# Designed miniproteins, single chains, continued (3), part 22

Each design is a single chain, and the fold is of that chain. pLDDT is the mean over its residues in the fold that is shown.

## One batch from the design tools (miniprotein)

Design m8783
Fold by ESMFold2-Fast:
Structure m8783 (fold): chain A 77 residues (1-77)
Amino acid sequence: QIEKDIIEGIILIAVAVAVKYSPDPEKARELADKLIQAIENGDFETAKKYAEELGKLTGDENLAKSIIELIDQYKKA
């Protein structure tokens, strides 16, 4: 549980950074909220989809990949 809590915290920081630097912060916040809700519901495939959409919105493919890798670590923890 502690490891999962730490990984979730890192995901929250990563999505907050994406929202802050997004050209559309309102849409980025909506995607971030949906991503976090999907993780909380155990729907990791939907969470990864929202991470990809967030990466496309920000133009940062590396950010999307990093969030997806963190989601996989959270699932495994």
Scores: mean pLDDT 78

Design m8784
Fold by ESMFold2-Fast:
Structure m8784 (fold): chain A 58 residues (1-58)
Amino acid sequence: PSLEELLKAIGEVLRAMGDVLDAELAIKKGDPKGEERLEKAKKELEEAKKKLDELLAK
């Protein structure tokens, strides 16, 4: 993979991690949709990590 592809994949992982933290904060503040946001963010993080792993394996 190119350096640009790796940096993009790393950026996607970092973005998804931020979304997870934001969702956890929403739950702490009593947002009734916080758990839904967290579940979605965790799935996006898993997909971003999988894509990064696939790039590192190729």
Scores: mean pLDDT 82

Design m8785
Fold by ESMFold2-Fast:
Structure m8785 (fold): chain A 53 residues (1-53)
Amino acid sequence: SEEEKRRLQLEVEVTEGFARMAEWVAKKTGGDPELLAVAERLRERARELREEL
């Protein structure tokens, strides 16, 4: 439905935003591998959600 598509699109945007934040924090802390792993997982999740659109 259109409602579901809008929700998925918003979830993608929010998830990508969190991924960017995690990457930014990792960069500021000298490349924390745990934060980079979190960012990668979030980007993977956003990709999956985008496939549902």
Scores: mean pLDDT 83

Design m8786
Fold by ESMFold2-Fast:
Structure m8786 (fold): chain A 66 residues (1-66)
Amino acid sequence: MSAARLAESEATAAEIKKLLEEARAAGKLDELRVTDPETGTESLALGSEGKTNEEMIARVKEKLEK
């Protein structure tokens, strides 16, 4: 059901936000986030266009631990 999938996506987005906040506190936010100059939208610098949310979370954690 799309509503349940949306709730799961919201939970994943919350985890990503938490990781970005940790990256900001660690001074690594600029290494993990890219601003799209046309839309002004900030996104993870991990090429999320072909990745699952879980893979993005794992890559953010890997960058934070290094």
Scores: mean pLDDT 60

Design m8787
Fold by ESMFold2-Fast:
Structure m8787 (fold): chain A 62 residues (1-62)
Amino acid sequence: MKVLARAVASLPAFSEDELAFRVGDLLEVLEEVDENYVLARNLATGEEGLVPKSALEELARL
């Protein structure tokens, strides 16, 4: 099930697999990768990558 989330932290992409985002960005969680990371899309940029779950606030389940 897809989840809409909001970023509660700003993070640059430190690697090619990571997603860059800013506080307040809306993200669509596409897949849970492990206990600490999700694969998400930044709805402002259209980019996809790994995001730490601790940087996200769940808003809605889609």
Scores: mean pLDDT 80

Design m8788
Fold by ESMFold2-Fast:
Structure m8788 (fold): chain A 73 residues (1-73)
Amino acid sequence: SMEQKERRFRILFEASMTLLDLMANYLKASKEEIEKKVEETKKQLKELAEKLNLPELGEEAIKKLEEYLEKYK
């Protein structure tokens, strides 16, 4: 169902955001490492959104990742 697909996407997105926060705040990852991880995550989430036919959730996730990256500029 669409609801199950949305839930799968949301779980991956939330896990990805948690990992980025862990890298930044706990592991003290460099700005360059964070930027690289954001770009990898954007690609993975875009591909998953396309596969699941959830373009709106994909776009929202990309925007949130870009907002996160701007914080580290």
Scores: mean pLDDT 81

Design m8789
Fold by ESMFold2-Fast:
Structure m8789 (fold): chain A 80 residues (1-80)
Amino acid sequence: MKDEILEIIDRISDLASETVEYLLSQGKEEEAKEFAEEAQKKLKELGDLFEDPSKSLEEVKEAALEALREVEEKAEEAKK
């Protein structure tokens, strides 16, 4: 469970970095900044949930999967 959550977090981080780099390569500096800020916020929220002893690993995994889905959707939209 914990390893699965960390894999999801790593995937969000990698996807965000890739998408930001793509946007910068297209001259979309404002969009790159907004994407980076949103991804950073999601990663911080997941980190806080992961360290919260009142949260179950199942709840943290669900939150991580939802964050990944949202980042994937926005990345796809950014690349169109």
Scores: mean pLDDT 82

Design m8790
Fold by ESMFold2-Fast:
Structure m8790 (fold): chain A 87 residues (1-87)
Amino acid sequence: AMEHYEEGKKAFEKGDYELAIAHFERAIREDPNLAEAYYMLGQAYYKLGNYDKAIEYFEKALELNPDDETIKKFLEKVREDKRKAES
């Protein structure tokens, strides 16, 4: 889990969001309670313009960490960007 999470972060930092997603998906398969991996999946899907998947993963991250203000703020930003894209 942590190994795939670290590989995902490296891919994300290089701008390889598809590779980052593959690593983070492996991380959550090994540890379905790794909130950080759901948060990173949300960010990676957001970077790819997939707002629906970004919202889904941020909601899962927030389910695991309900008081995380950073996740809440990012989720609101993605919902706003989705509304603007659909308008």
Scores: mean pLDDT 85

Design m8791
Fold by ESMFold2-Fast:
Structure m8791 (fold): chain A 81 residues (1-81)
Amino acid sequence: SKLEKAAKEIADIVERAAEKSTDPQVRQELKRLAEEIRKAVEDGNVEEAMELAYRAIQLLRKAGFTEEAEKMDKLLKEALS
């Protein structure tokens, strides 16, 4: 339940970061990751959703979305506690 809620919030953050991205490749990858996280949650695959969330955090850090990455990292840690 906590992990599912965190994954949904993470997908929303990733989608919003995609909209802010000026790099078309980064935008496409972030949008794809958000969609894959949402699908994993819908399928009940929480482990897959968490792995995709970690990938999204790494991509956001590389792309300079440090605030979004830190917020997602916090959500993930709180959900795993």
Scores: mean pLDDT 84

Design m8792
Fold by ESMFold2-Fast:
Structure m8792 (fold): chain A 58 residues (1-58)
Amino acid sequence: SDSDEAEELARKAIDYLQQGDLKKAVEYLKKAEELVKQGKASPVARSMVELLKTMLGE
């Protein structure tokens, strides 16, 4: 589902961030943010995206 996809992409971004792969973290964050912009993200996914944007300076 669209809500599951946004959350999965946000979780992937967190995983890459924890590995120190900032480039991949930003890539997956941008993919999750696209679903947020389309209104296809759960509140949990939106919160994850907001936190990731703050942490990555996006």
Scores: mean pLDDT 81

Design m8793
Fold by ESMFold2-Fast:
Structure m8793 (fold): chain A 96 residues (1-96)
Amino acid sequence: MLENLRKQLKEDVETIKKGVAESLRKAAEAVKNKDIQTAARYLVAASIYVTLLDMAGEEELAKKVRELLSKAIEAIDNGDYETAAKYLEEGAKVVE
């Protein structure tokens, strides 16, 4: 079961990477607009895509994006929306 899922995810890696980048960019835009509810939705979507990226065998890339996501969430919690948006944009750039 898991091996069949991993095989399919490996074939769809570029689609998963695009999903990560798009979700992170939309989250960054929402954060810049201080729309935290919309940002939270895109951060959840990004976390799902990053999990799929990890399952697809891109473990090091997924780890790097998760680290940037954690830094962005910490910045949001501190009210530093400009820094949060920068970390999210960096995460999107890393997967390209």
Scores: mean pLDDT 85

Design m8794
Fold by ESMFold2-Fast:
Structure m8794 (fold): chain A 80 residues (1-80)
Amino acid sequence: SLDEAKEAISRIMLEAIERFRQQGKLSEISELTRLYRKVLEALDQGKLDEAKEILEEFRKTGSPEVKEVADRILEALDAA
């Protein structure tokens, strides 16, 4: 369900932010936080396709670490 997907996404994000913080990757945390806000905004509006497009764009343009997180979030949405 969408609620299960949102819970999974929140967990993925919190784990990634903590990992990046411990690694001193502050710019990646900022980029990841921006991605998260856009994805949640789209999902809160019921725009699943827009959320997936946002994730695909970050997958192409983001840092390698942000791309990995975007892939995991896409997988969680596809499982919903």
Scores: mean pLDDT 81

Design m8795
Fold by ESMFold2-Fast:
Structure m8795 (fold): chain A 59 residues (1-59)
Amino acid sequence: LSEREKEIAKLAVEGYSIEEIGKRLGLSPATVAELLREAFRRAGVTTIAELAAYLKANE
């Protein structure tokens, strides 16, 4: 994952919404959604729980 994709993925697994992440990072919700989609695709996972496991394994 890129640094931005990892940052967005971490916030998503912590329970932040796409809108909340966008406000925090100064990004549009559409940009957050696209980067989160790429994070799922690159990690090869489909759920937030699987994404959380991926991030822990790649720490």
Scores: mean pLDDT 83

Design m8796
Fold by ESMFold2-Fast:
Structure m8796 (fold): chain A 77 residues (1-77)
Amino acid sequence: GKKGEEAGRKGGEEGKRLAIEGGKRGSLEGAIGGALRGIGEGLSRALEVGGDPKAGIEAGGRGAREGLREGFAEVEA
């Protein structure tokens, strides 16, 4: 269980970084793309370690959500 969540968090952190970077460039597309990549990475990493895919998606999605929020704020600033 925990391995999938930890793997998902790593994917979510990467997606969050990409989403914020996209937002800083004034790109809603970049922010969204980064967030989606984070979710996908979270799932893939969870599956690779034999962890819970749902936990990986949820952890990755949480990071992606934070990245989207911050990325959109950067675009709107």
Scores: mean pLDDT 73

Design m8797
Fold by ESMFold2-Fast:
Structure m8797 (fold): chain A 99 residues (1-99)
Amino acid sequence: MAAKEMAERMLKLQPEAAANADPALTARMVAEFLRDVAKMPELAKLIEELREAEERGDEEEKEKLEKKIEELVEKHKEELEKKLKELEKAYKEVAAKAA
């Protein structure tokens, strides 16, 4: 249940059936999903702060930031799973309507 697994699943989100039915709509749906996932500026900021703490050698702050990142990833994982299921549902609907 790592962020790497979620990224790998996102890379496999190219539904051939829906893309063949309506490639423009399918591309837009993928782009919108990726935009929603990319709208985690708080996660990006925490990662930046973590790297700054590592450069300072501040082990206590590093540990606190690692916990915050883990909690945020865990929260967003549920949202990402929901978004993934909604996207899969929409792909099936597009494929069914055109084929």
Scores: mean pLDDT 62

Design m8798
Fold by ESMFold2-Fast:
Structure m8798 (fold): chain A 60 residues (1-60)
Amino acid sequence: MEAIRQAVVDHVEYIAKTEGVEKAKEVAERALGVLRAQGVPEEDLEKTKKAVEEALKKIE
């Protein structure tokens, strides 16, 4: 769980730095959708979403 959350954050940060924040937001939404479809608990999805939002705010 923690490794998956960190991987999502790292990937989104990479996309934001190379392709822009708007593209990174699209990638983040897709990743969260996949995790939800796989049955990841909502509490872990919320933590991942917040981590992504914080990372993107730091890059902006």
Scores: mean pLDDT 79

Design m8799
Fold by ESMFold2-Fast:
Structure m8799 (fold): chain A 62 residues (1-62)
Amino acid sequence: SLELEQEARESFERLKEELDAGVDLLSTAVTSVSDLRSGKITEEERRERVREAARRYDEVLA
């Protein structure tokens, strides 16, 4: 039925959003190491980026 299809779509979109947020967190962590290695950022700035990305990830999960 249309209602079951809508519920399935909402659940799928929610899971996709959580997955995308997780991928973004991982990508930010990996990129921050590359930026540190190339001298674009400091260790403190790298930690800050990962902390902010983790905070955004937690917001998506809430």
Scores: mean pLDDT 85

Design m8800
Fold by ESMFold2-Fast:
Structure m8800 (fold): chain A 84 residues (1-84)
Amino acid sequence: SGAATAAALRAMAADAEALGYPEVAELLRRLADAAAAGDEAAVREYAARLAREVARLAVEEYGVDREEAEAGARKAAEALLKAF
């Protein structure tokens, strides 16, 4: 499952880069590498960093409420970590 998760994350990174979100793309690639390596500490770190970056973009570019964006990011990170 880790290899399949890594492949999906790399595909998402390519999409993020094409859409003009290079920071999201970099974090997705690092998360994919950590997942492929079975590095639980790196998976936790990059999942949290990805969630924070997505929340920042939601607030800054789409006007989402900060508390709502941060709550959604935490929930998404927790769901992602359960998949590993």
Scores: mean pLDDT 82

Design m8801
Fold by ESMFold2-Fast:
Parts: structure tokens; sequence; C-alpha cells
Structure m8801 (fold): chain A 80 residues (1-80)
């Protein structure tokens, strides 16, 4: 029973991190769209920084989704 509670805690924590990253990804995508509507030399540098950050966040999200799937499978095994 204690192991199930621990897994639930890790699942909830991982879901929370995924949701935080999703929200940041959406914010960055909106900022990228605004910069593309009003092109400027300074905006071009910021666009490059935002695209790099977006890639890093998308990679982190994929790792967290993989970890969440692993935790869910472990929880299913304990419910035998």
Amino acid sequence: MEEILRLIGEILRTIGEILDIEREIERIKKEIEELKKNPSEEGEKKLEELEKKLKELEERKKELEKELERLKEEMRRLEE
C-alpha cells in the first residue's frame, strides 16, 4: 500500500511538471507568433532565443511523458 501511495505522489508531481512545461511552451509559441508579425533586428535575436528554449522545453516534456508512462506501468503491475 505504501508503494502505491509513493507512485501516486510521483505521478502527480510528474503531471504537474508536464502541465507547467505545456503552459510555458504555449506562452513561448504565442510570443514567437507576435515577433513574426513585427519583424525587427532585436526581435530576430529574441526569436532565436525563444526557438532554442522551445526546443529544450519540448525535449524535457518528452522525457517527463516517458517517465509518467513508466510510473503508470509500475502502478499497474502493483495492482495485480
Scores: mean pLDDT 82

Design m8802
Fold by ESMFold2-Fast:
Structure m8802 (fold): chain A 99 residues (1-99)
Amino acid sequence: SELEEKLKYVEEVRKKAREISAEPFARIDQRGLELAKSLGIDEETYLSKTDPEILAELRKKGYSDEEIERFRNELFDLAVEHLKVAVDAVLTAQEELKK
């Protein structure tokens, strides 16, 4: 049916987009981890804790509100870059599947 064909196409686009975005996503994740490490947050903490929990740990370590806000803004910029990569990967996958 038309619906089944559309759902199959969406799934093929998703699979291809994941292949395209894998390396860019890994690089963004590594940049986030390196930023956290620069502030004394270890890899286990960064990967297992929520953003509010990480920010609370930074306050406990004696970082200023300005330093914490800078870290928050850098994480936000990485999140925006991640979204842009995701959109680009979907658009690229759609173009490749049209061939």
Scores: mean pLDDT 85

Design m8803
Fold by ESMFold2-Fast:
Structure m8803 (fold): chain A 57 residues (1-57)
Amino acid sequence: SAELEAIRAEARAIVATVTDPELRAGLEGLLALLEQSTDVALARRILAAMREAAAKE
């Protein structure tokens, strides 16, 4: 879906902008889950968690 593609695009951008290597590795794991999932509700929750983690950097 267009929404799922948008969520994945934003998640990839978050991973690309994070500078801490340990945090980046964790976010890459979450991105892998997003790339495998077709559940939009789960994808929104994962993206929200990724945004919050990146914002604390």
Scores: mean pLDDT 84

Design m8804
Fold by ESMFold2-Fast:
Structure m8804 (fold): chain A 60 residues (1-60)
Amino acid sequence: SVEEKIKRLEKLKKTYEDDIAQLKANLAASTDPVQQANLQALIDKYEERLKKIEEEIKKL
């Protein structure tokens, strides 16, 4: 059902939001430019995935 699809996507969304929050905390604590660049790349990747999930929810 549409409700089951939304529920699954909302759970996935929350997982990515939690991961992004942790990565942002790690970025804020980092003083290594290489680590900062690596963490930012991961944040950008996860934010792009989150955006796709939000678009899928909008289509339902």
Scores: mean pLDDT 87

Design m8805
Fold by ESMFold2-Fast:
Structure m8805 (fold): chain A 64 residues (1-64)
Amino acid sequence: MTLDDIHNAIHQAQQAIIDGKDDEAIKILTEKLGLSEKEAKEWVETWKKVIEHGRKASAELRAR
């Protein structure tokens, strides 16, 4: 697996989570990166927390 394949899979999974498509993100992680369902779910949960923090900061910036 190349670094480009890994980067593309991560970007697609992140975008799916932003779009609220958790199931799609899990599929991308398992199919493209070879993660287990458990690892993919933990990754999605971690990223959802990061996105929630970023969403709050982004909303504050847009209000100015």
Scores: mean pLDDT 74

Design m8806
Fold by ESMFold2-Fast:
Structure m8806 (fold): chain A 72 residues (1-72)
Amino acid sequence: SNTEEAIRKYGREAVQEMAEAVKRAMEEVKEVAKKQGEEAAKKKAEELRPELLELAERLGLPDAVAAFRASL
């Protein structure tokens, strides 16, 4: 899986920290979509992207950034 390959290249702790951050961001976007609709969810996703990009760069995980962009 992509996760197993990333763990091999970048280390388990970094991959897990990024995975948890992405999971939290996806849940926030889903909640906004349910309560305020797709347009508000899109704006929330755009707001969260800089934080996730900074985290991925700090952890050295460029593939995680690509995965986040594809998921949202």
Scores: mean pLDDT 76

Design m8807
Fold by ESMFold2-Fast:
Structure m8807 (fold): chain A 67 residues (1-67)
Amino acid sequence: LTEEQLREAARLAIEIFDSLPKPLTEEQVKAIVDALRKLYGVTPEQLVEALRELGHEELAEKIEKYG
């Protein structure tokens, strides 16, 4: 997985997050992680790190807790 692909996956995660009503359910968080794993081959740990690099601690924390 390239750094560029990881950043694309994290940006898509943020777009999905922004499109959904808050607060996100555990099922919605797991669905986001599963979709990105299928599209990019990312792990939850890689998504958490990339989201923190982008300054999106809220979604990173939810994936760390529920993913």
Scores: mean pLDDT 83

Design m8809
Fold by ESMFold2-Fast:
Formats: C-alpha cells, sequence, structure tokens
Structure m8809 (fold): chain A 62 residues (1-62)
C-alpha cells in the first residue's frame, strides 16, 4: 500500500523534473521505467522515501 504510493509519487516527480530540464518524452518514459524497477527492488520503505526526498530537492533546485 504505502510502498506503491511512494513509487508512483517518485515516478511523477522524476517526470516533472525531466520535463523542466527539457528532456524528450521518450527519454522521460525510459527514465521513469528504470526508477520504477529500481524502487521495486528496494525492500525498505525508508529507502524509497529518501529517494523521493532527493528527487524533490532536485526539482526545487531548478
Amino acid sequence: MKREKLIEEAKELVREYMEKRGWSEEEIEAAVKKIEEELKKLKSLEEIEKLKEEIEKAIKAL
């Protein structure tokens, strides 16, 4: 439940970050797929939360 929600939120953040940086839709979708696969390999909810926080920080830096 919480894990799937965090993964989806992280995917949305990555998409927003890359769109602001001017990446193509194809590149954004490929990156989002890779992030989803990496996050699904993580067993710890804390690790997923930390990655999401890092993505949010990167977006704010734009």
Scores: mean pLDDT 76

Design m8810
Fold by ESMFold2-Fast:
Structure m8810 (fold): chain A 65 residues (1-65)
Amino acid sequence: MAEVERVLAETQAGIDAARANGDALAKEYEKKYGPQEASIVRGNAQGDVAKLEAEGARRVAELLA
């Protein structure tokens, strides 16, 4: 159980960090380049979150097998 709890905590921390970084970068791009460029940055952040969610789920499934 400890390893599953660790993986879940690491996954959530990674997702939270990716969202925070993506939001900060999107705000920076909106100020410099406008809302269209900011939307591209937000799309990239969504992709990063999806990858982290998939990897976390895979790691938990492996530990429960």
Scores: mean pLDDT 83

Design m8811
Fold by ESMFold2-Fast:
Formats: structure tokens, C-alpha cells, sequence
Structure m8811 (fold): chain A 110 residues (1-110)
């Protein structure tokens, strides 16, 4: 319903607020509440932001999994490809990082 989608976005906004304050556990909790209520169209953005939380926590494997979940729902999300590039760069896999940055750049030109 519209009411569920509105509440999902409210929890998403709370997740972003706690993320910006460095409260990563509260950010995860609110993003999960948002996912429980979110229509499929809003789920890619929530998955991408969960990836960002795990990236800040240096849990690179969980960050990759969430960015990939975002891309499974929105294959043209240049932001998630760029974020995958950032994760692989932090892991020292410069070849994969370059490949993901190139995909992001190509999608932004399309």
C-alpha cells in the first residue's frame, strides 16, 4: 500500500540519518525495517545503502553481497557498480575495481 511504502521510506531516512552519525547498527536495523515494508521499486536503493554501511564497517564481503542484490533488481544502477569498484579497490583487487568503474561510466553515458 501507499502507507506501507511511505513508512518504508521513513525508516530508510532514519537509516541514512544513523549512518551519517556513524551508528552503523541502528542504520542496519532501520534499513531492514524499510526492506520489510518496501515495494520492489524501492528495494535496490535500500540494498545499496546497506552495502554502504558494511563498507564503512570494513565488512567488504557483506558490502559486495548487498551491492549485488541491488544490481539484481536494478541492473543499470551505475551507483552500485561504482560502489563495487570502491570495495574491490579497498581489497587491493585493482583489476576488478577498474572493470566496475568502467561499467559505471558506460551506464552514465547511456
Amino acid sequence: SVERATLAMHYFDLGRRYFSKGDYQSAIDYYNKALDLAPESQRPGIYNNLGNVYFKMKDYQSAIEYYQKSLSLDPNDSSSYRNLGRVYRKMGDFSKAQQYFQIADQLEKA
Scores: mean pLDDT 92

Design m8812
Fold by ESMFold2-Fast:
Structure m8812 (fold): chain A 86 residues (1-86)
Amino acid sequence: MTKILSVEPNPAKAGEEITVSGLNFGENPKIVLTDAAGEEHEAKVLAKYGNFLRAQVPADLKPGDYTLYVKSENGESNKLPFTVVA
């Protein structure tokens, strides 16, 4: 199953690049940020390198508490807390 081990930086600013480390991301992983209202926001995956994903936090994302997870052909990952700051 798909698993996330870490997200860095955390917290991060809207529009910043983040690195997600984990296992079994598959060929076309997607990174999803869920806000406190349950709305899903997709972070753009810029690169996959070994067990790491490089992605950009959406530039229009509001500061607040989110959860981050990865969707892949191997299913959905565990969810990690992720904070967006101004």
Scores: mean pLDDT 84

Design m8813
Fold by ESMFold2-Fast:
Structure m8813 (fold): chain A 75 residues (1-75)
Amino acid sequence: EAERLLEEAERLARRAAEAVREGRLREAARHLREAARLLEEAARLVEEEDPELAEQLRRAAERARALAEELERAA
């Protein structure tokens, strides 16, 4: 389950990067917020088994949300 969530988050991050290149900042922000949600869910699933990975995933989610906010302000 966690692996599937990570694959989906990675796909969304790639779509966000493409949207940024095309100047579609609101669409990019939406993709990043969804990626952050999936990363947080994955972190919860692996927290007991791999707390270091969970922390890395939470930090990635925070970065994705921060970038989404920046893009929304720029849009």
Scores: mean pLDDT 86

Design m8814
Fold by ESMFold2-Fast:
Structure m8814 (fold): chain A 88 residues (1-88)
Amino acid sequence: DKLKKLEEKVKEELEAAEKKVNALMEKAREAEAAGDLKTAKELYLEAGRLMAEAMEEAAKRAEEIDKEIAKELKEGAKKLREEVEKLE
């Protein structure tokens, strides 16, 4: 089943991105706790951009599986992009 393999790949790529985002968020919290607010902000922005990119790529792949999931991923990515832009 080619569709199941595509679903698994989308999930794997999102989980990999989430792991990277969580690592950046942890470093951001450490920087914030140390009083380095500039580094914390830069790491939070990087985490947001990385997650948005992962959701955008997942949405492109998901369009062949489930149009509703693809739409939700695109809307989530757009919201993250807007939040990142507001904080720049």
Scores: mean pLDDT 80

Design m8815
Fold by ESMFold2-Fast:
Order: sequence, then structure tokens, then C-alpha cells
Structure m8815 (fold): chain A 66 residues (1-66)
Amino acid sequence: MAAAAEQAANEVREALLDFGVPEEEAEETQERVRAALEAGDYAGAVAVVNETVKRHGGTSGAALPP
């Protein structure tokens, strides 16, 4: 179901952006998740999200810019 896959992928993108992932990488992960879900590859979708989160998970962030 394309609409459901798109919604899930969009939620992933928003979560990644909120987590500090760059927009370009968050959008790339969103597309990979959507494609995997549309293909029925739930495990692949989860793996893509986890890899992106791990790559950015431990980074010390700066305070919000003025």
C-alpha cells in the first residue's frame, strides 16, 4: 500500500531530522524505507533506519543557533 508506506517513510524522515540527521540523508533513508515497505521487505526497511540512526546517534550537538 503506497500511501501507508509513504506515511511511515515520512515519519522516519521527521524523526531523523529531529534527531539531527542532515535533510539529504534523512530524505534518502525515507526513500529507501518506502521502497522496502512497498516491496514487502520490512526487515530491510528497519535495517536502513537503524543504520542511519546509529551513524548519527552519538554525535555531540551544539545548542540551537541564535
Scores: mean pLDDT 72

Design m8816
Fold by ESMFold2-Fast:
Structure m8816 (fold): chain A 95 residues (1-95)
Amino acid sequence: MEAEITELRDEAARLGTRAAELLERAKELGNEEARRLAEEAVRLVGEAVRYIEEAARLRESDPEAAREALRRARELLERARELVKRAEELNREAE
C-alpha cells in the first residue's frame, strides 16, 4: 500500500502539471473546448489527491477503506488522463 500511495502521488503530480499547462495553452489559443476539458482534468486530479491522502491516513486503522480510496483515486486519474489526451489533441488542431 505505501508503494501504491507513492506511485499514485507521483502520477497525480505529473498529470496535474500537464493539465495545468494545457489549460494555459488553451486560454492562449482561445480554444474553449480544450479549456473546459483541461479545467475538468485539473479538478479530477485534485479529487484524486484527496482520496490518496485519505488512503494514507486510513492505511493502518482501516485498510479496506484505504484500498477503496485508492481505487477511487485510480478511476479519477484514468478519467483525467483521457481528458488531458483530448485537450492536447484540440490544442494541436487549434494551432
Scores: mean pLDDT 86

Design m8817
Fold by ESMFold2-Fast:
Structure m8817 (fold): chain A 62 residues (1-62)
Amino acid sequence: SAEEAFERGLEALAQGRYEEAAELFVEAVKLAPDNAALHERILGTLRARGDEGLAAVVEAAL
């Protein structure tokens, strides 16, 4: 599910697995393309952490 992909992405990010995190966040967006609230949660989380590069990758998948 999109929520599961988001949760796995956060776990990968916490472990420094940035490539896997990017793939999982993009997958979450693709699984829920109309879920603006989830998109904002993903982007807000990444920007709050200063991960602007990951935020840009996710935004490009929207």
Scores: mean pLDDT 83

Design m8818
Fold by ESMFold2-Fast:
Structure m8818 (fold): chain A 62 residues (1-62)
Amino acid sequence: EDEELRRRAEELEREAEEARKAGDMATASVYLRQAAELHERLGDHERAALLREMADMAAKSA
């Protein structure tokens, strides 16, 4: 798949993890959703679904 999109998605996942550790669930949910969109475009539907679920959980915690 597109290597650049994959790296960007992994970057967003790391930023989401840092936001969660800081207690910023609103920011974490945004980054997780963006990462899910990139994984969807890469054809990684399983990873995208997982990240969307994580984003929903983060949003409910915000």
Scores: mean pLDDT 83

Design m8819
Fold by ESMFold2-Fast:
Parts: C-alpha cells; sequence; structure tokens
Structure m8819 (fold): chain A 82 residues (1-82)
C-alpha cells in the first residue's frame, strides 16, 4: 500500500539521519551519545524493514535490515570501548 511505503520511507530516512548523527558523536568522542543514536537508528531501520516487507518491497526491506545490522554493530563496537 502507498501508506505503508510512505511510512517505511520516513522511518528509513529518520534512521539515516540518526546514524549520521551517531557518526558525528563518535568522531567527537561522545561515545555514550553515539551508542544511543546508533541504537535508535537500528530501531527505525527495523521498523522500516517491517513496513517495506508489509508493502511488498522486498528489496527495500532487505536494504533496511542491512542498515539496522550495521547500526547495531557500530553500537556494540563502541560499547566495548566504554
Amino acid sequence: SAALLRQAAIKYAAGGILYAAGDLAAERGDLEEAVELYRLAAELYREAARLFEAAGDAEGAARARRQAEEAERRAEELEREM
């Protein structure tokens, strides 16, 4: 449905913004903030993947899942440094 695709796109874009914010926080040495931002990005990407899948966009869902995994991986790596 068009509504599901719109919501998926919004959550995917929001995830990307938070991921970029996480990268900036990590570069500044704000590790706790970076971990929080990456985890929020991962949650948004997972919700986007679910919505893309419900809309029949298998490629969008796969892309969003990969982004969620990457965001979670970055959060876990930084948590090991804290």
Scores: mean pLDDT 91

